Designed miniproteins, single chains, continued (5). Designs and how they scored, part 26

Each design is a single chain, and the fold is of that chain. pLDDT is the mean over its residues in the fold that is shown.

## One batch from the design tools (miniprotein)

Design m16879
Fold by ESMFold2-Fast:
Structure m16879 (fold): chain A 65 residues (1-65)
Amino acid sequence: GGKVDYKAAVAAVQALLDTNPDNPALKGHTAEELAEKVFSIADKNGDGTVSPEEFAEATREVLGL
């Protein structure tokens, strides 16, 4: 697969929200807010892209999954 950019991160987090609407770590947040938090952790070098593995780890950490 390719790299995850910010737009892809927002889409992935939105799908996670849609599939886990009652998760307390996700409830009450926008996909953009959560994606920004995930991306800031995963995109350590600020190049605007991350590996899918780095994105998955950051998502799990930020969203408590």
Scores: mean pLDDT 74

Design m16880
Fold by ESMFold2-Fast:
Structure m16880 (fold): chain A 69 residues (1-69)
Amino acid sequence: VEELKKKLDEVLREAERAIDAGDYQAFVELMREARKLIEELAKKDPELAETYRQRFDELVRRAAEALNA
């Protein structure tokens, strides 16, 4: 669980940087990785996985808003 949490925190931070850099191709690839890690986390800690799904959805929303700006 701790390793999955660390990987998710890093991948989501990289995704935020990708949005800030306008690198939406990298963002999409990072989000695919985050989704896989969230699915793995859900098998071990469903409550923590839900918290990361909320962060995932927020980043997708931010990227959509940035693309429309």
Scores: mean pLDDT 81

Design m16881
Fold by ESMFold2-Fast:
Structure m16881 (fold): chain A 93 residues (1-93)
Amino acid sequence: DASSKTDEELLEEARRVAERSGRLEEFERLFEEAKKEGLDTKAAIAFAMFMLLNPDISEEEKKEVLELLKKDLVAGSEAVVEKFLPLAEEKYK
């Protein structure tokens, strides 16, 4: 089941992508920031991957992304992660 990937498995996949790009430390900081803002693990992964793909994003836009992910936690944070992990994988091949 695609929906049966654990938070740990998704986090390991995201870390591998970040490590291949040499940005593992930046990913870890972004992930912890999202967790402190109240995002669950899947939403925090999505946030960190989004920020890695969009390094020129403003602080105002960053806050908007955090608020959107907080709302989507109820509607499908897993679907958001599935969208951003393939994009990061494609960019950092």
Scores: mean pLDDT 72

Design m16882
Fold by ESMFold2-Fast:
Structure m16882 (fold): chain A 96 residues (1-96)
Amino acid sequence: SLKETLNAIREELRKNPHKPIDEIIDEVKKKTNSPLTKEQLRLAVDYLHARGLLYREEPLTDEEVEDIQNFLKELEPLFGKPRRERELAVLRYAQK
């Protein structure tokens, strides 16, 4: 359902371009029963924007959703970890 959730966020952004992204995320998360946190969905949206995928007309492909899942998994260890461990994880991610 990540594909469904992300495509629903993209559709809602196009439908209501003046609506705050945080409100769109909250509404879509509830509607799609997404297990991801609001912060994870916000990061996914920021990543989509950086990739030029957020405002594209075509829906996200399974390959693009997998890329986003991998991105979120790489960042997941940074949440709740001590500062030093987070700094090392960021450096390792930047080397990829």
Scores: mean pLDDT 74

Design m16883
Fold by ESMFold2-Fast:
Structure m16883 (fold): chain A 90 residues (1-90)
Amino acid sequence: KMETLEKLAEKIEKQDELTRYGALVAGAVLAKFEEEGIDISKEREKAEELLEEEVEKLVENLKKAGIELSEEQIEKIKEAALKVLEEVEK
């Protein structure tokens, strides 16, 4: 009933927020590649490395703002960001 709907809404809301953070991370990685003149399609390994760095920076910035992410949430952000980068690479 109400409890089930509330839990479902919370899960959807959290997933939407994590997807948004993933897109922000992917955008930051793409911006760095553009600044350095690096072709992301040729430097996949470097893209994944920069993605890890940008996720770590996002997590630290959110923590300073009073928002703590679980390891599961951090992994979901990484997955979402990687998906965006894969679509750009294609």
Scores: mean pLDDT 73

Design m16884
Fold by ESMFold2-Fast:
Structure m16884 (fold): chain A 74 residues (1-74)
Amino acid sequence: MPSVEEQIARLIREALRLDREIREALAAGDLEKAKELFAKFGEVMRQLRRLVEEHDVPEERLERIAREVEAEEA
């Protein structure tokens, strides 16, 4: 089963992907698609916040996970 760190990393990857797709939709003038993607992005961020709060994830650990995911996507 995925660890809390794996779940956080997955949500951060999903958020980065959605941000990219939102930018592409906006560049294409597809406002309806951008709106749907923004709603999904908000849901991902809510799930991330819930995991951080429920598992008492310290800011330092969250920042470390985020940096690792950003490096993977770069």
Scores: mean pLDDT 82

Design m16885
Fold by ESMFold2-Fast:
Structure m16885 (fold): chain A 88 residues (1-88)
Amino acid sequence: SEAQERAEKVIKILEELAKYFEGKHPELVERIRDLIAAVREALASGDPEAVDFAMDTVIDTLRSLAAEHPEYKEVLDKAIEEIEKIKK
């Protein structure tokens, strides 16, 4: 489904972000893994609206993380832009 393809692309972006923060910031790795789990749970529900809500939660959370960690703002903003393009 379209929702499945979108969720899988978002999970891929988040997995790459988690990998980027491995060895750099363990707390960010865990927060990103929590977002991956939330998207996977939404996908498993079979509800496209749950997937859309999970994607919005991901974007909002990444924006908050960028504000909390200005040193990683560029990497986080790039991930947000990629996810916003998938959501269109």
Scores: mean pLDDT 87

Design m16886
Fold by ESMFold2-Fast:
Structure m16886 (fold): chain A 63 residues (1-63)
Amino acid sequence: SRLEEAERYLKEGKYQEAVELAKQFLADHAPAPGEALDPETRRAVRLLGEAIHKLMEADEAAK
């Protein structure tokens, strides 16, 4: 699945690719107002947050 690939990119240190895949998944699966978040959408939100955080850390480490 797209989220599985995003998790693989995150594990491989390909943070930009992980962010891009997670954003694409969320764009395709945005919840409607009043709709409960499905497990996959929750997973995508968490994955996106983790990827952005690691990308920021990598940028800081690179000056």
Scores: mean pLDDT 75

Design m16887
Fold by ESMFold2-Fast:
Structure m16887 (fold): chain A 82 residues (1-82)
Amino acid sequence: MKVEIEIEAETAYELSSKVIAVAKKVAELMKQGKEVTVKVKAEPGESGRLFPDVEAAGKELGAKVEIEGYEEHVKLVAEKAA
């Protein structure tokens, strides 16, 4: 059975707080054999620096993480590095 959790945050502090709370719930659901997808909607300007850490944490828990602005954030970082 698939479970979908949405996180919406406007600041890095709010994203961090919500991710910690959701990670505990995700770990419990994964322990029960559920497939968990976490969808994150956060402002890339303030929260973008946390996107890689959020993705890594989800991967370690075995959950799928979809960050609405992540591909755009990664593209902008790559463009600035080039």
Scores: mean pLDDT 72

Design m16888
Fold by ESMFold2-Fast:
Structure m16888 (fold): chain A 90 residues (1-90)
Amino acid sequence: MREEIVKLLEEMAKIAEETIKDEKLRKNVVDSLEKAREAVKNGDISTAAAYLTSAMLLLVEGVIEGKVSQESLDAVLKPLSEIDKKANEL
């Protein structure tokens, strides 16, 4: 499962880079997701959870502030549905 989570975080970061129009927010979200991915690769799950949580909060606040569209939020979160589907197949 670590390889699936790593791939999923990588896909989330790519989608964030492509869909978030606010440059500063995009950079912060992508950076947090990439750091979460590195932490998962290193087995540091607590650090990974902290960075993922940071990215999620930035996205939610971005939508509230009008810096991120709801479609962009939904697009970034779409890869999480793949983890959920694969977890339910186990």
Scores: mean pLDDT 79

Design m16889
Fold by ESMFold2-Fast:
Structure m16889 (fold): chain A 66 residues (1-66)
Amino acid sequence: MLEEFKKKLREAVKEAAEMDDPIEANRRLGEVMQEIFDESDPEERKELAEFLIKEMKKLGLINNDW
């Protein structure tokens, strides 16, 4: 399950990076994050959050110092 959530997050981040409207991109990414976090247990959420931050940094959506 954890690896499937990571794959879904990665795909969502890539999709958001390709969108022309940053507001719509952030909204859609937030919806995917919420769905995954609602279905994951507390221990998995920490790893998923770290994975999300790493993928967002990789695509330049956030700074490396966050």
Scores: mean pLDDT 73

Design m16890
Fold by ESMFold2-Fast:
Structure m16890 (fold): chain A 81 residues (1-81)
Amino acid sequence: SMEAARAALQAQAAEVEALIEELGITDPRVLEAIRALAETLAAQMLAQVKETGKLDVEEVEKFIKEQLEELDKLIAELRAA
């Protein structure tokens, strides 16, 4: 159900926040980028479930890959500064 998908996405977001805390990541720009990635992923997955009634794993994998490339760019910019 859509409620179950929403609950699963919220649980994944909580796990990401726990990992950030555990890793001791303190750079606010990196923290903000990771949170934005998690929120965007959750929104994309929820939109797919609303539109198609199912989650497309291949589309999710593609989205994750694209967002990881953007995160790598941000980390490179922070290291260059």
Scores: mean pLDDT 66

Design m16891
Fold by ESMFold2-Fast:
Structure m16891 (fold): chain A 65 residues (1-65)
Amino acid sequence: SREELEKLTLEIAEELEREEVLKLLQGTGQPRSRTEFLERVSERLYERTGERLSIEELEKLINAS
């Protein structure tokens, strides 16, 4: 459902933010733009669900939380 897709999107965003913070703290990460972050959320969502959301839609969902 749409609600399940939105919930999973937020969970993926939290996972990726934690991963990027850990990499930066370890000195192994590179700063990424907001757009690059959202593209990674989209890719992981597609791998898990087969559904793809636009960058604009992802930004709306993540910013609403």
Scores: mean pLDDT 78

Design m16892
Fold by ESMFold2-Fast:
Structure m16892 (fold): chain A 62 residues (1-62)
Amino acid sequence: GAMEDLLRDMQRVQTVLDKAEEVARRTGDQALGDRIGDLGGQSIDEGERAATEALERVRAAE
């Protein structure tokens, strides 16, 4: 359904951000890594978390 599609799209975006954060941290740029992590935390991460929690509730309720 729409929630599952949204979750899938959010997970794709989060994967890109996680990869970028990992690369920044691996190259020693902790400040850039922190900023990328903060971007996820401010909107995309919270959106993904909310979508995941909503999907879990829908699955539990059927």
Scores: mean pLDDT 68

Design m16893
Fold by ESMFold2-Fast:
Structure m16893 (fold): chain A 80 residues (1-80)
Amino acid sequence: MSLLQQMFQNEEQAKPLIDQARQLSRQGDQALQQGDYQTALQLYDQSVKLYTEASKKYDVPISELAAAVLSVVRKKIEEK
């Protein structure tokens, strides 16, 4: 099959994993707002793992927004 056709279909298949990763990231943001840094770290770590799994399993690029969120979160956790 064409690589381009596979990439388009893989993006659709990866959507559930990406949506789950987004939800975990939002839950992490809430935990961070509550001062629960340990819970926030775990939620963000799970979000990163889901984005990585979607990228590897379906060969979809992680969105720049997702990468930016993960970078900011990592910096905030390292400050503590």
Scores: mean pLDDT 67

Design m16894
Fold by ESMFold2-Fast:
Formats: structure tokens, sequence, C-alpha cells
Structure m16894 (fold): chain A 84 residues (1-84)
């Protein structure tokens, strides 16, 4: 468990919005648990849905890195959970 600063939380919010927009998804499919850094993505429970969720999660990390100077270990703190 790792608490985000207000600045880090804001940057994650911007990253989620930018990632969703880039891939043509509504930001409403994304929910970040800020206490555990778990990213919940509401996608179809299929191979295609899993691939799309992974691409979206990877892009969220990429967009977050554009906003902050973070270590590679912090990239790994974002966990992906797909909600059916």
Amino acid sequence: KRKLTPSELRNFGIALKNAARTLGYSEKILNLDDESLTLYIKMEASVEGEDNAKKLADLVVSEYLKLVDVSDLEKKSIRLSILP
C-alpha cells in the first residue's frame, strides 16, 4: 500500500484521460484505486478485450511518465484488473 501525493494523483488522472482519448475510449471505463495503484478497466471478457485493456494500461503508464520523473519500479505498481 502506497499513498499518492495530490500532485501524483492529479497526474494519474490526466494520464488516464489522455490514454483513453488516444485509444478512443471513454475515461469512464477506467477506475484507479489510488491506495493500491490498481487500475480497473471495464472491457469485454475476451481475448480482444484483454489485449485492449493491456494496451490502455500500458498507455496510461506512458502518459503518466510524460508528466512525472518516476522510476521503472513505480511503473510496475500499476496493476490491471478487468471488470466484466
Scores: mean pLDDT 67

Design m16895
Fold by ESMFold2-Fast:
Structure m16895 (fold): chain A 60 residues (1-60)
Amino acid sequence: SPLDAAIERLRRDYEELEKELAEFKKTMDPNDPFDQIIYNLLEIALETTRGLIEELERKR
């Protein structure tokens, strides 16, 4: 199903984003406003991807 394929892709993207955020946290300077912006953008990407997965799962 195209829907199932889309959900699987989004779950993989979510896992990759979680790993990227975890690695970024190890090297980021919490006092650097530019690093804080990058952190916030990664968190927004995770929240958005989670919301999309939940929306598509409801349409199953």
Scores: mean pLDDT 87

Design m16896
Fold by ESMFold2-Fast:
Structure m16896 (fold): chain A 88 residues (1-88)
Amino acid sequence: MRQQQIQQSIDNSVQASISWLRQQGVSQDTIDRVTTQLQNLRDQGTLTPDDIGMLMGQSLVRDGRFDDAQSLFDVMGMSQSQRDRVIR
């Protein structure tokens, strides 16, 4: 019936990611920045699950939570070069 399955899946992933960052104790400034980036990519129709994971990792690095960021990158199977791109 409702043609919102793709949008709903993306919106659910974004909400889960933002909630998870709050649970990790990431600063509100960092959450606001990642929320804006996720909304921009979603509105452009270019947001992928990989983009969500990378933005979450960048948020953890920005807040100095390097161990949590590395754990996320390990779960995502990210190479060292991909991690270096996020950390810059």
Scores: mean pLDDT 70

Design m16897
Fold by ESMFold2-Fast:
Formats: structure tokens, C-alpha cells, sequence
Structure m16897 (fold): chain A 123 residues (1-123)
């Protein structure tokens, strides 16, 4: 179904962002316990999205998972004093995923949506 494909696409995009964020944290010598906490939060979120795909969850249920995970990820980033630009990148990525799911947008549009939201948050 379209919803199953959207949930799987969201999981894959989260996996890509997780890898980039983990690499950034390692280059910046972020403490291992912080890296582990952030990576574990992303892994849990990815698994929930994959489970939503398997269970053919509604758009509303997928959006709720993204919103709940957004709050958790931002709380972790703030608690561990990650730079503001990193917090904004996390927020922009999650908001772009939510917009893609809610409007059933073409996944090829994701970079455009992300860039637009990120620039709006910087303003």
C-alpha cells in the first residue's frame, strides 16, 4: 500500500540521517554515552516506523510516531548540549518527514522539502 511504502521510506531516510549525525558526533569528539543515547533513540524510531509499515498503519498513526520521536530526539539533543545548528537540522529533517507522510509526497521531493524547512527555521 501507499502507506506501507511511505513508512518504509521514512525509516530509510531516518537511517540515512542517523548515519550522518553519528559520523558528525564522532568527528566532533562527542562523548560515547551521548552518541549511544542518540543512536539508540534513532534505532527505536526506525524500528517503530518499520513495524508501522508491516501493520499497514494509517497516515495519522505514522505522523504521530514521527511527532513523538521528534520530541524525544530534540529533548536528547538539548539535554546533551548539541549545537543549535544540529538541533535545527534534526527538527527540520523530522518536519520534512512529517510533511512528506501527511501529503503523500513523492520521495524524490524530500531534499527540496527538507531544504525549504531548514532555511525557514534559520530565519
Amino acid sequence: SVNEALARRAANLERQFKASLEAWMRRKNVPQEVIDAVVEAYDEHIERLLEAARNKASVEEIVKLIEESTQRLLDLAKEHNLPEHVQLMIKAYQLALKEMIENKLDPFKFPEIFNKIYLELLS
Scores: mean pLDDT 87

Design m16898
Fold by ESMFold2-Fast:
Structure m16898 (fold): chain A 68 residues (1-68)
Amino acid sequence: GVATEDELTVDVSPRDPELIAILEAHGVKIRLADTPASTFGLRVVAEGIELPEKAREKLLAAIKASVA
């Protein structure tokens, strides 16, 4: 996904409960994406909250590490 100034959007595995817990702990909202079986993803949206630049970078790094 593409991150905008007001929105954090990334694709993550729907089977990572630790990742989901991290996202919810930072107040981000998670949406299940309709993807083919060969590709899994959840759309993560930071909605109604503002993350500091460093917190956003940390969260993105955690998401990418959990998906990889």
Scores: mean pLDDT 50

Design m16899
Fold by ESMFold2-Fast:
Structure m16899 (fold): chain A 57 residues (1-57)
Amino acid sequence: MSELEKRIQELEAEIARLRELKALVDKTNVFDKEGIKAQLDARIAELEAELERLRKE
């Protein structure tokens, strides 16, 4: 129970961090902005899927 709860908190924190990073990237003139945003979206989706699995298990 405690290990599962800790993992859920870590996933939620990482998802929040990645969303903030994506918002920052969207406001910058970085090389391959769209590619970076796509990679962040893919990682966020991965973490959200893991979070959903943990909540169901």
Scores: mean pLDDT 80

Design m16900
Fold by ESMFold2-Fast:
Structure m16900 (fold): chain A 80 residues (1-80)
Amino acid sequence: SLEEIKLKISEVYQKAIDEFKRKGKLSERDELLRTYRKVLEAIDKGDLENAKKILEEAIKTGSPEVQEVAKKMLEIIDEG
């Protein structure tokens, strides 16, 4: 379900944001927050194709740390 996908993505996001804060990676934290908000908005609209596109863009253009988190989120959407 969309609610289950949203919950799993939120869990991945929360773990990553806590780690970034602990490591002082504040720019990566802010970058991930912007990406996460866009992904959640797409999921809330039922637009999983747009959510995937947002994550694929983050994997191509993001910082290495954000790329790894975006890959995990993309796997959640692809697996259902």
Scores: mean pLDDT 88

Design m16901
Fold by ESMFold2-Fast:
Structure m16901 (fold): chain A 79 residues (1-79)
Amino acid sequence: MKYGLVVKLKTEEAAKKAAEIARADPNTLKVLILQDPEDPSHYIVSALYESKEAAERTLEKIREAVGEEEIVSEEIFPV
């Protein structure tokens, strides 16, 4: 079973930083940056992992690097 990580961020800069952190993890299978279709002021970083632990580790690194104040929402889900 694979796991998706979705992080919604307030700024493009925070989204780029989050995507860089996700791409740097060798357990990351795929990374996408999207503008939120429901609110174009927000950005979405989506990443795919083989394990829930890898997704959780990446999310923690993102929080540490960008700060929780830049994060609108976050979700880890089985795919």
Scores: mean pLDDT 82

Design m16902
Fold by ESMFold2-Fast:
Structure m16902 (fold): chain A 64 residues (1-64)
Amino acid sequence: SALNTLPESMRLPFIEKEIEELEKAEKIDKNVVEELTAFVQSLTDLPEEKKKELLERLKKLEKK
């Protein structure tokens, strides 16, 4: 997907923006949440604390 073509320095802001947009939505596509969760889990360049934060936010979206 488009995320795989972005420079590493732009990937984190893009992921955060996507999660923020999903958090603002009244109804979310759970397939999008699953894809973002898998993508974040696949990243090896994120600090552990940041990765855990993003995964926790995505986990809350799955329950919405």
Scores: mean pLDDT 72

Design m16903
Fold by ESMFold2-Fast:
Structure m16903 (fold): chain A 67 residues (1-67)
Amino acid sequence: MEDEIERLIELGVLAGLSTEELQRMLKEKYGVDLSKEEIEEMIRKLRTRRQAELERWAALNNQPLPP
């Protein structure tokens, strides 16, 4: 359930869905009653975490082979 919610929020943000649209979809499709503030907080945390993870992954993966 949590993984499904997190994935939907991530995909929704990437697709340009608003917090209100995400809240409606979660409630209607999944029966999950989250407040707009809770969804916004999750989006903020996911954005920050994803950014940090991408930066770390890029630094590790884009590292040149040792000479």
Scores: mean pLDDT 70

Design m16904
Fold by ESMFold2-Fast:
Structure m16904 (fold): chain A 58 residues (1-58)
Amino acid sequence: SVRDELLALIEELRRRFPENAGVLALVDDAEYALAKGASEENLRALVDFLREVLAAYE
């Protein structure tokens, strides 16, 4: 599911960039979206965005 994809991506970003304040702020925003019950459309947009972040950072 999109929620499971987003959760896996959040954990990967935290694991790979534990000290990157910018990445962690984006992860916090994504966790907030999950907590507030954002739509699958909004969660898919977040997944796509965070995948681009992963591709741009080591």
Scores: mean pLDDT 84

Design m16905
Fold by ESMFold2-Fast:
Structure m16905 (fold): chain A 77 residues (1-77)
Amino acid sequence: SLKEEVRKAVEEAIKNPEKRDEAIDRLTELYLKHSKEEFEKAAGEVLKELPDEQRAEANSLITEAYKRAEEIKKKLE
């Protein structure tokens, strides 16, 4: 499921900071392959399930994925 894939990418980045960039790339791929609404719903559910101390970093990862996806869309145009 999309929610499970988003959760795995986020949790991996939080556990292994050296994999942060790889996780953002994965989240970017998921965002590009799904509707914005579908991805935002999945990401929102993941954020709600995370402890408060991890939520800020998770939100940062998701925000960076949005930025990368928008940059990719601009370059393809």
Scores: mean pLDDT 81

Design m16906
Fold by ESMFold2-Fast:
Structure m16906 (fold): chain A 93 residues (1-93)
Amino acid sequence: SAVEKLVSITTGTLLRLMALDASPELLRRFQAFSDRFLDGLRNLRTDEDIDALRADVDRETAALLADLTPEQRAVLDDYRDSVLGILDDLRAA
């Protein structure tokens, strides 16, 4: 399911960020965003909901990228691409 894919991606991203010595602030902000995104994903009903969630991902990931190392940025770019892929698959269905 999309929820299972998101949980797997989120867990992998957290582990990668921790391995790159990400700040507690970054980890907390990322977890908070992931929790909100999971709630949004669980409440999807329309293509408009998918488009709104995509816009939220773009906004929140841009905000997270501001003060990161290049390696941390690459991890969050991978996260963004994976999450947008889930939304693309849902919209195409």
Scores: mean pLDDT 81

Design m16907
Fold by ESMFold2-Fast:
Structure m16907 (fold): chain A 70 residues (1-70)
Amino acid sequence: GYMALEIDEAAKELGISRETLVEVYALKKEEPDISLREIAERVGLSVGTVRRALKKMEEIEKKHEERLEK
């Protein structure tokens, strides 16, 4: 679907797998109080990469949410 293609593109731009990108986002959604450092340690990425991954995933979600609200 549309989201899957955007997720694949985001993962490729970050140099990580789709599975890693989805795991980063899932950790943040399941534990909103989790630190970027803790996510980075769990998935083996830098804090900067985790921050970029979350920003890309939230942008994809926002595009989907805004389309449903109109």
Scores: mean pLDDT 77

Design m16908
Fold by ESMFold2-Fast:
Structure m16908 (fold): chain A 88 residues (1-88)
Amino acid sequence: SDRRVIIIIEAHLTLLIMLMYVDPETTVEEVLEKFKKFYEQVREEMSPELQSLMDETLEKLSKAKSREEALDVIHEALERLQKLLDQL
């Protein structure tokens, strides 16, 4: 179900945020690669709307020039996912 897929995505994005907060050596490139790998594994389970949001998030993360920008991108994605979940 979309609800379950959204929860899995939210859990993964939250883990990436935590990794950046607890480990100052975590790079934007590492976060991007972890997100790419995760997205490739779950893409086929996503609705077109979720795929569109994740594609947009991946593009924004690939353009992030700092950890602060990467965190902002992930927080925006989490907010949008929460709004989708609230509408289900």
Scores: mean pLDDT 86

Design m16909
Fold by ESMFold2-Fast:
Structure m16909 (fold): chain A 73 residues (1-73)
Amino acid sequence: SIEEAERLLEEVRRAETVEEAKRAGLRLADLIPDPELRARAVAVIESVRSEAELFLIQLTAREILEYLKNPES
């Protein structure tokens, strides 16, 4: 649901550790019905290794929410 996706994006934004951001981000990626787009999002999220790279999970999470709101966009 969009409500769940918005909650997960907020969890990503509030995450202070890589583990917290990945947990919320991967759950958000699971909401993507397109397996190719989901795999791409998962790959980006899983590639993050340090807190300096948290912005990549934040950007990916925002992109996922926009896709879920407008899947034909």
Scores: mean pLDDT 84

Design m16910
Fold by ESMFold2-Fast:
Structure m16910 (fold): chain A 63 residues (1-63)
Amino acid sequence: GGLLASIAGVLAGIGLLVRVDLGLPVTDAEIAAAEEVAEAGTDPELRAKALELVDEARARLPP
């Protein structure tokens, strides 16, 4: 099942947030890749959470 894709999306989102918090460079391509993984998730709750995490990471990027 697509549960692994849902979990991967959440982990990708968390990874982006951690990288932003550490001041590491995060590219638009990396955000797009994480969003793509999140969208591939088949579990509705995990998919929604993964997309929230990706959006939060995008919002926390420096100007």
Scores: mean pLDDT 78

Design m16911
Fold by ESMFold2-Fast:
Structure m16911 (fold): chain A 83 residues (1-83)
Amino acid sequence: SEEAIRRAEELILEELARARAAGFDSAVLSQRELARRAGVSVGSVTAALRRLEKEGLIEVRPDGPALRLSLTPAGERLVEERE
């Protein structure tokens, strides 16, 4: 659902904002753990990741069984405006 995708997007951006505040350029996150924490399906997390990447807000790279996520310059501006 659109609501589930938005909840996943909010959690992803929140995690990346926390990593940035702690001085990190990226965060290693499991899609399964993101789904559990957001209370949504893994499919909703996948849709949220694709949408954020398509909007140019994040970059997604494989990191073994997990994903390495980073904010783009546009994503950094978005999270700064939300603080």
Scores: mean pLDDT 86

Design m16912
Fold by ESMFold2-Fast:
Structure m16912 (fold): chain A 58 residues (1-58)
Amino acid sequence: SIADELLKQGVSKETVEAAMLILEGYSLSEAMKKTGIRSGGSIYATVDEIRRMLAQRS
């Protein structure tokens, strides 16, 4: 899965969960509060990587 691939690349489980919350329509503040991640930049970078991976898959 995309989540497993990100974990293997060194992304934290909490950052992956926060990025998934953003993709589900949660706000950045809600995603950070639910996961304890302090860096919005890390969450957005992970969202961008997920979108890039999805765009490269047929």
Scores: mean pLDDT 81

Design m16913
Fold by ESMFold2-Fast:
Structure m16913 (fold): chain A 103 residues (1-103)
Amino acid sequence: GEKDIILKAIGLALRAIGLLFDLGTLDLPPEARRLLEEAARLAKEAALAILRGDYEEAIRKAREAIELARRALELDLSPEGRALAEEILELAEEVLRLAEEAK
């Protein structure tokens, strides 16, 4: 129901905030950092858009986050950087699924 969607969106936004914090603690190549910070920020904004009922904005931002995270995964990353990039990709994909379910 609508309440379940709201609770899931809050959880996804909080996960995005946690991942943004984790990005701040890792030594990443500048290009990877730029892509992953933008991807996590967009995933957070997409989850917040679900809370506002702006499902089209949520879908657009989640798709952009997925593209940026995939681009980062093509770069030469440490195992820790790769794991974080995969978590950001999974988060963005979960936000997209929730937004598509909610509309």
Scores: mean pLDDT 90

Design m16914
Fold by ESMFold2-Fast:
Structure m16914 (fold): chain A 70 residues (1-70)
Amino acid sequence: SGVQAKQQLLQDSQDTAQRLSSQGPESGIKGQAILEGARTAAGVLPDSASPETLRRAREALAEHYEKELK
């Protein structure tokens, strides 16, 4: 289900952010941007959204958030 896809995206993004934060401040910013992108994508897209749509939205939003966090 889309709810399950959203939970998977959030979990994967959280795990990625945790790994990146251990690599230093710049990688930590990228990780935070990915996590914020995932949260926003999960919040604005319908529960019917495919995993691919969720990942693409996260990628676009992560680029935006990375610029804002710098």
Scores: mean pLDDT 84

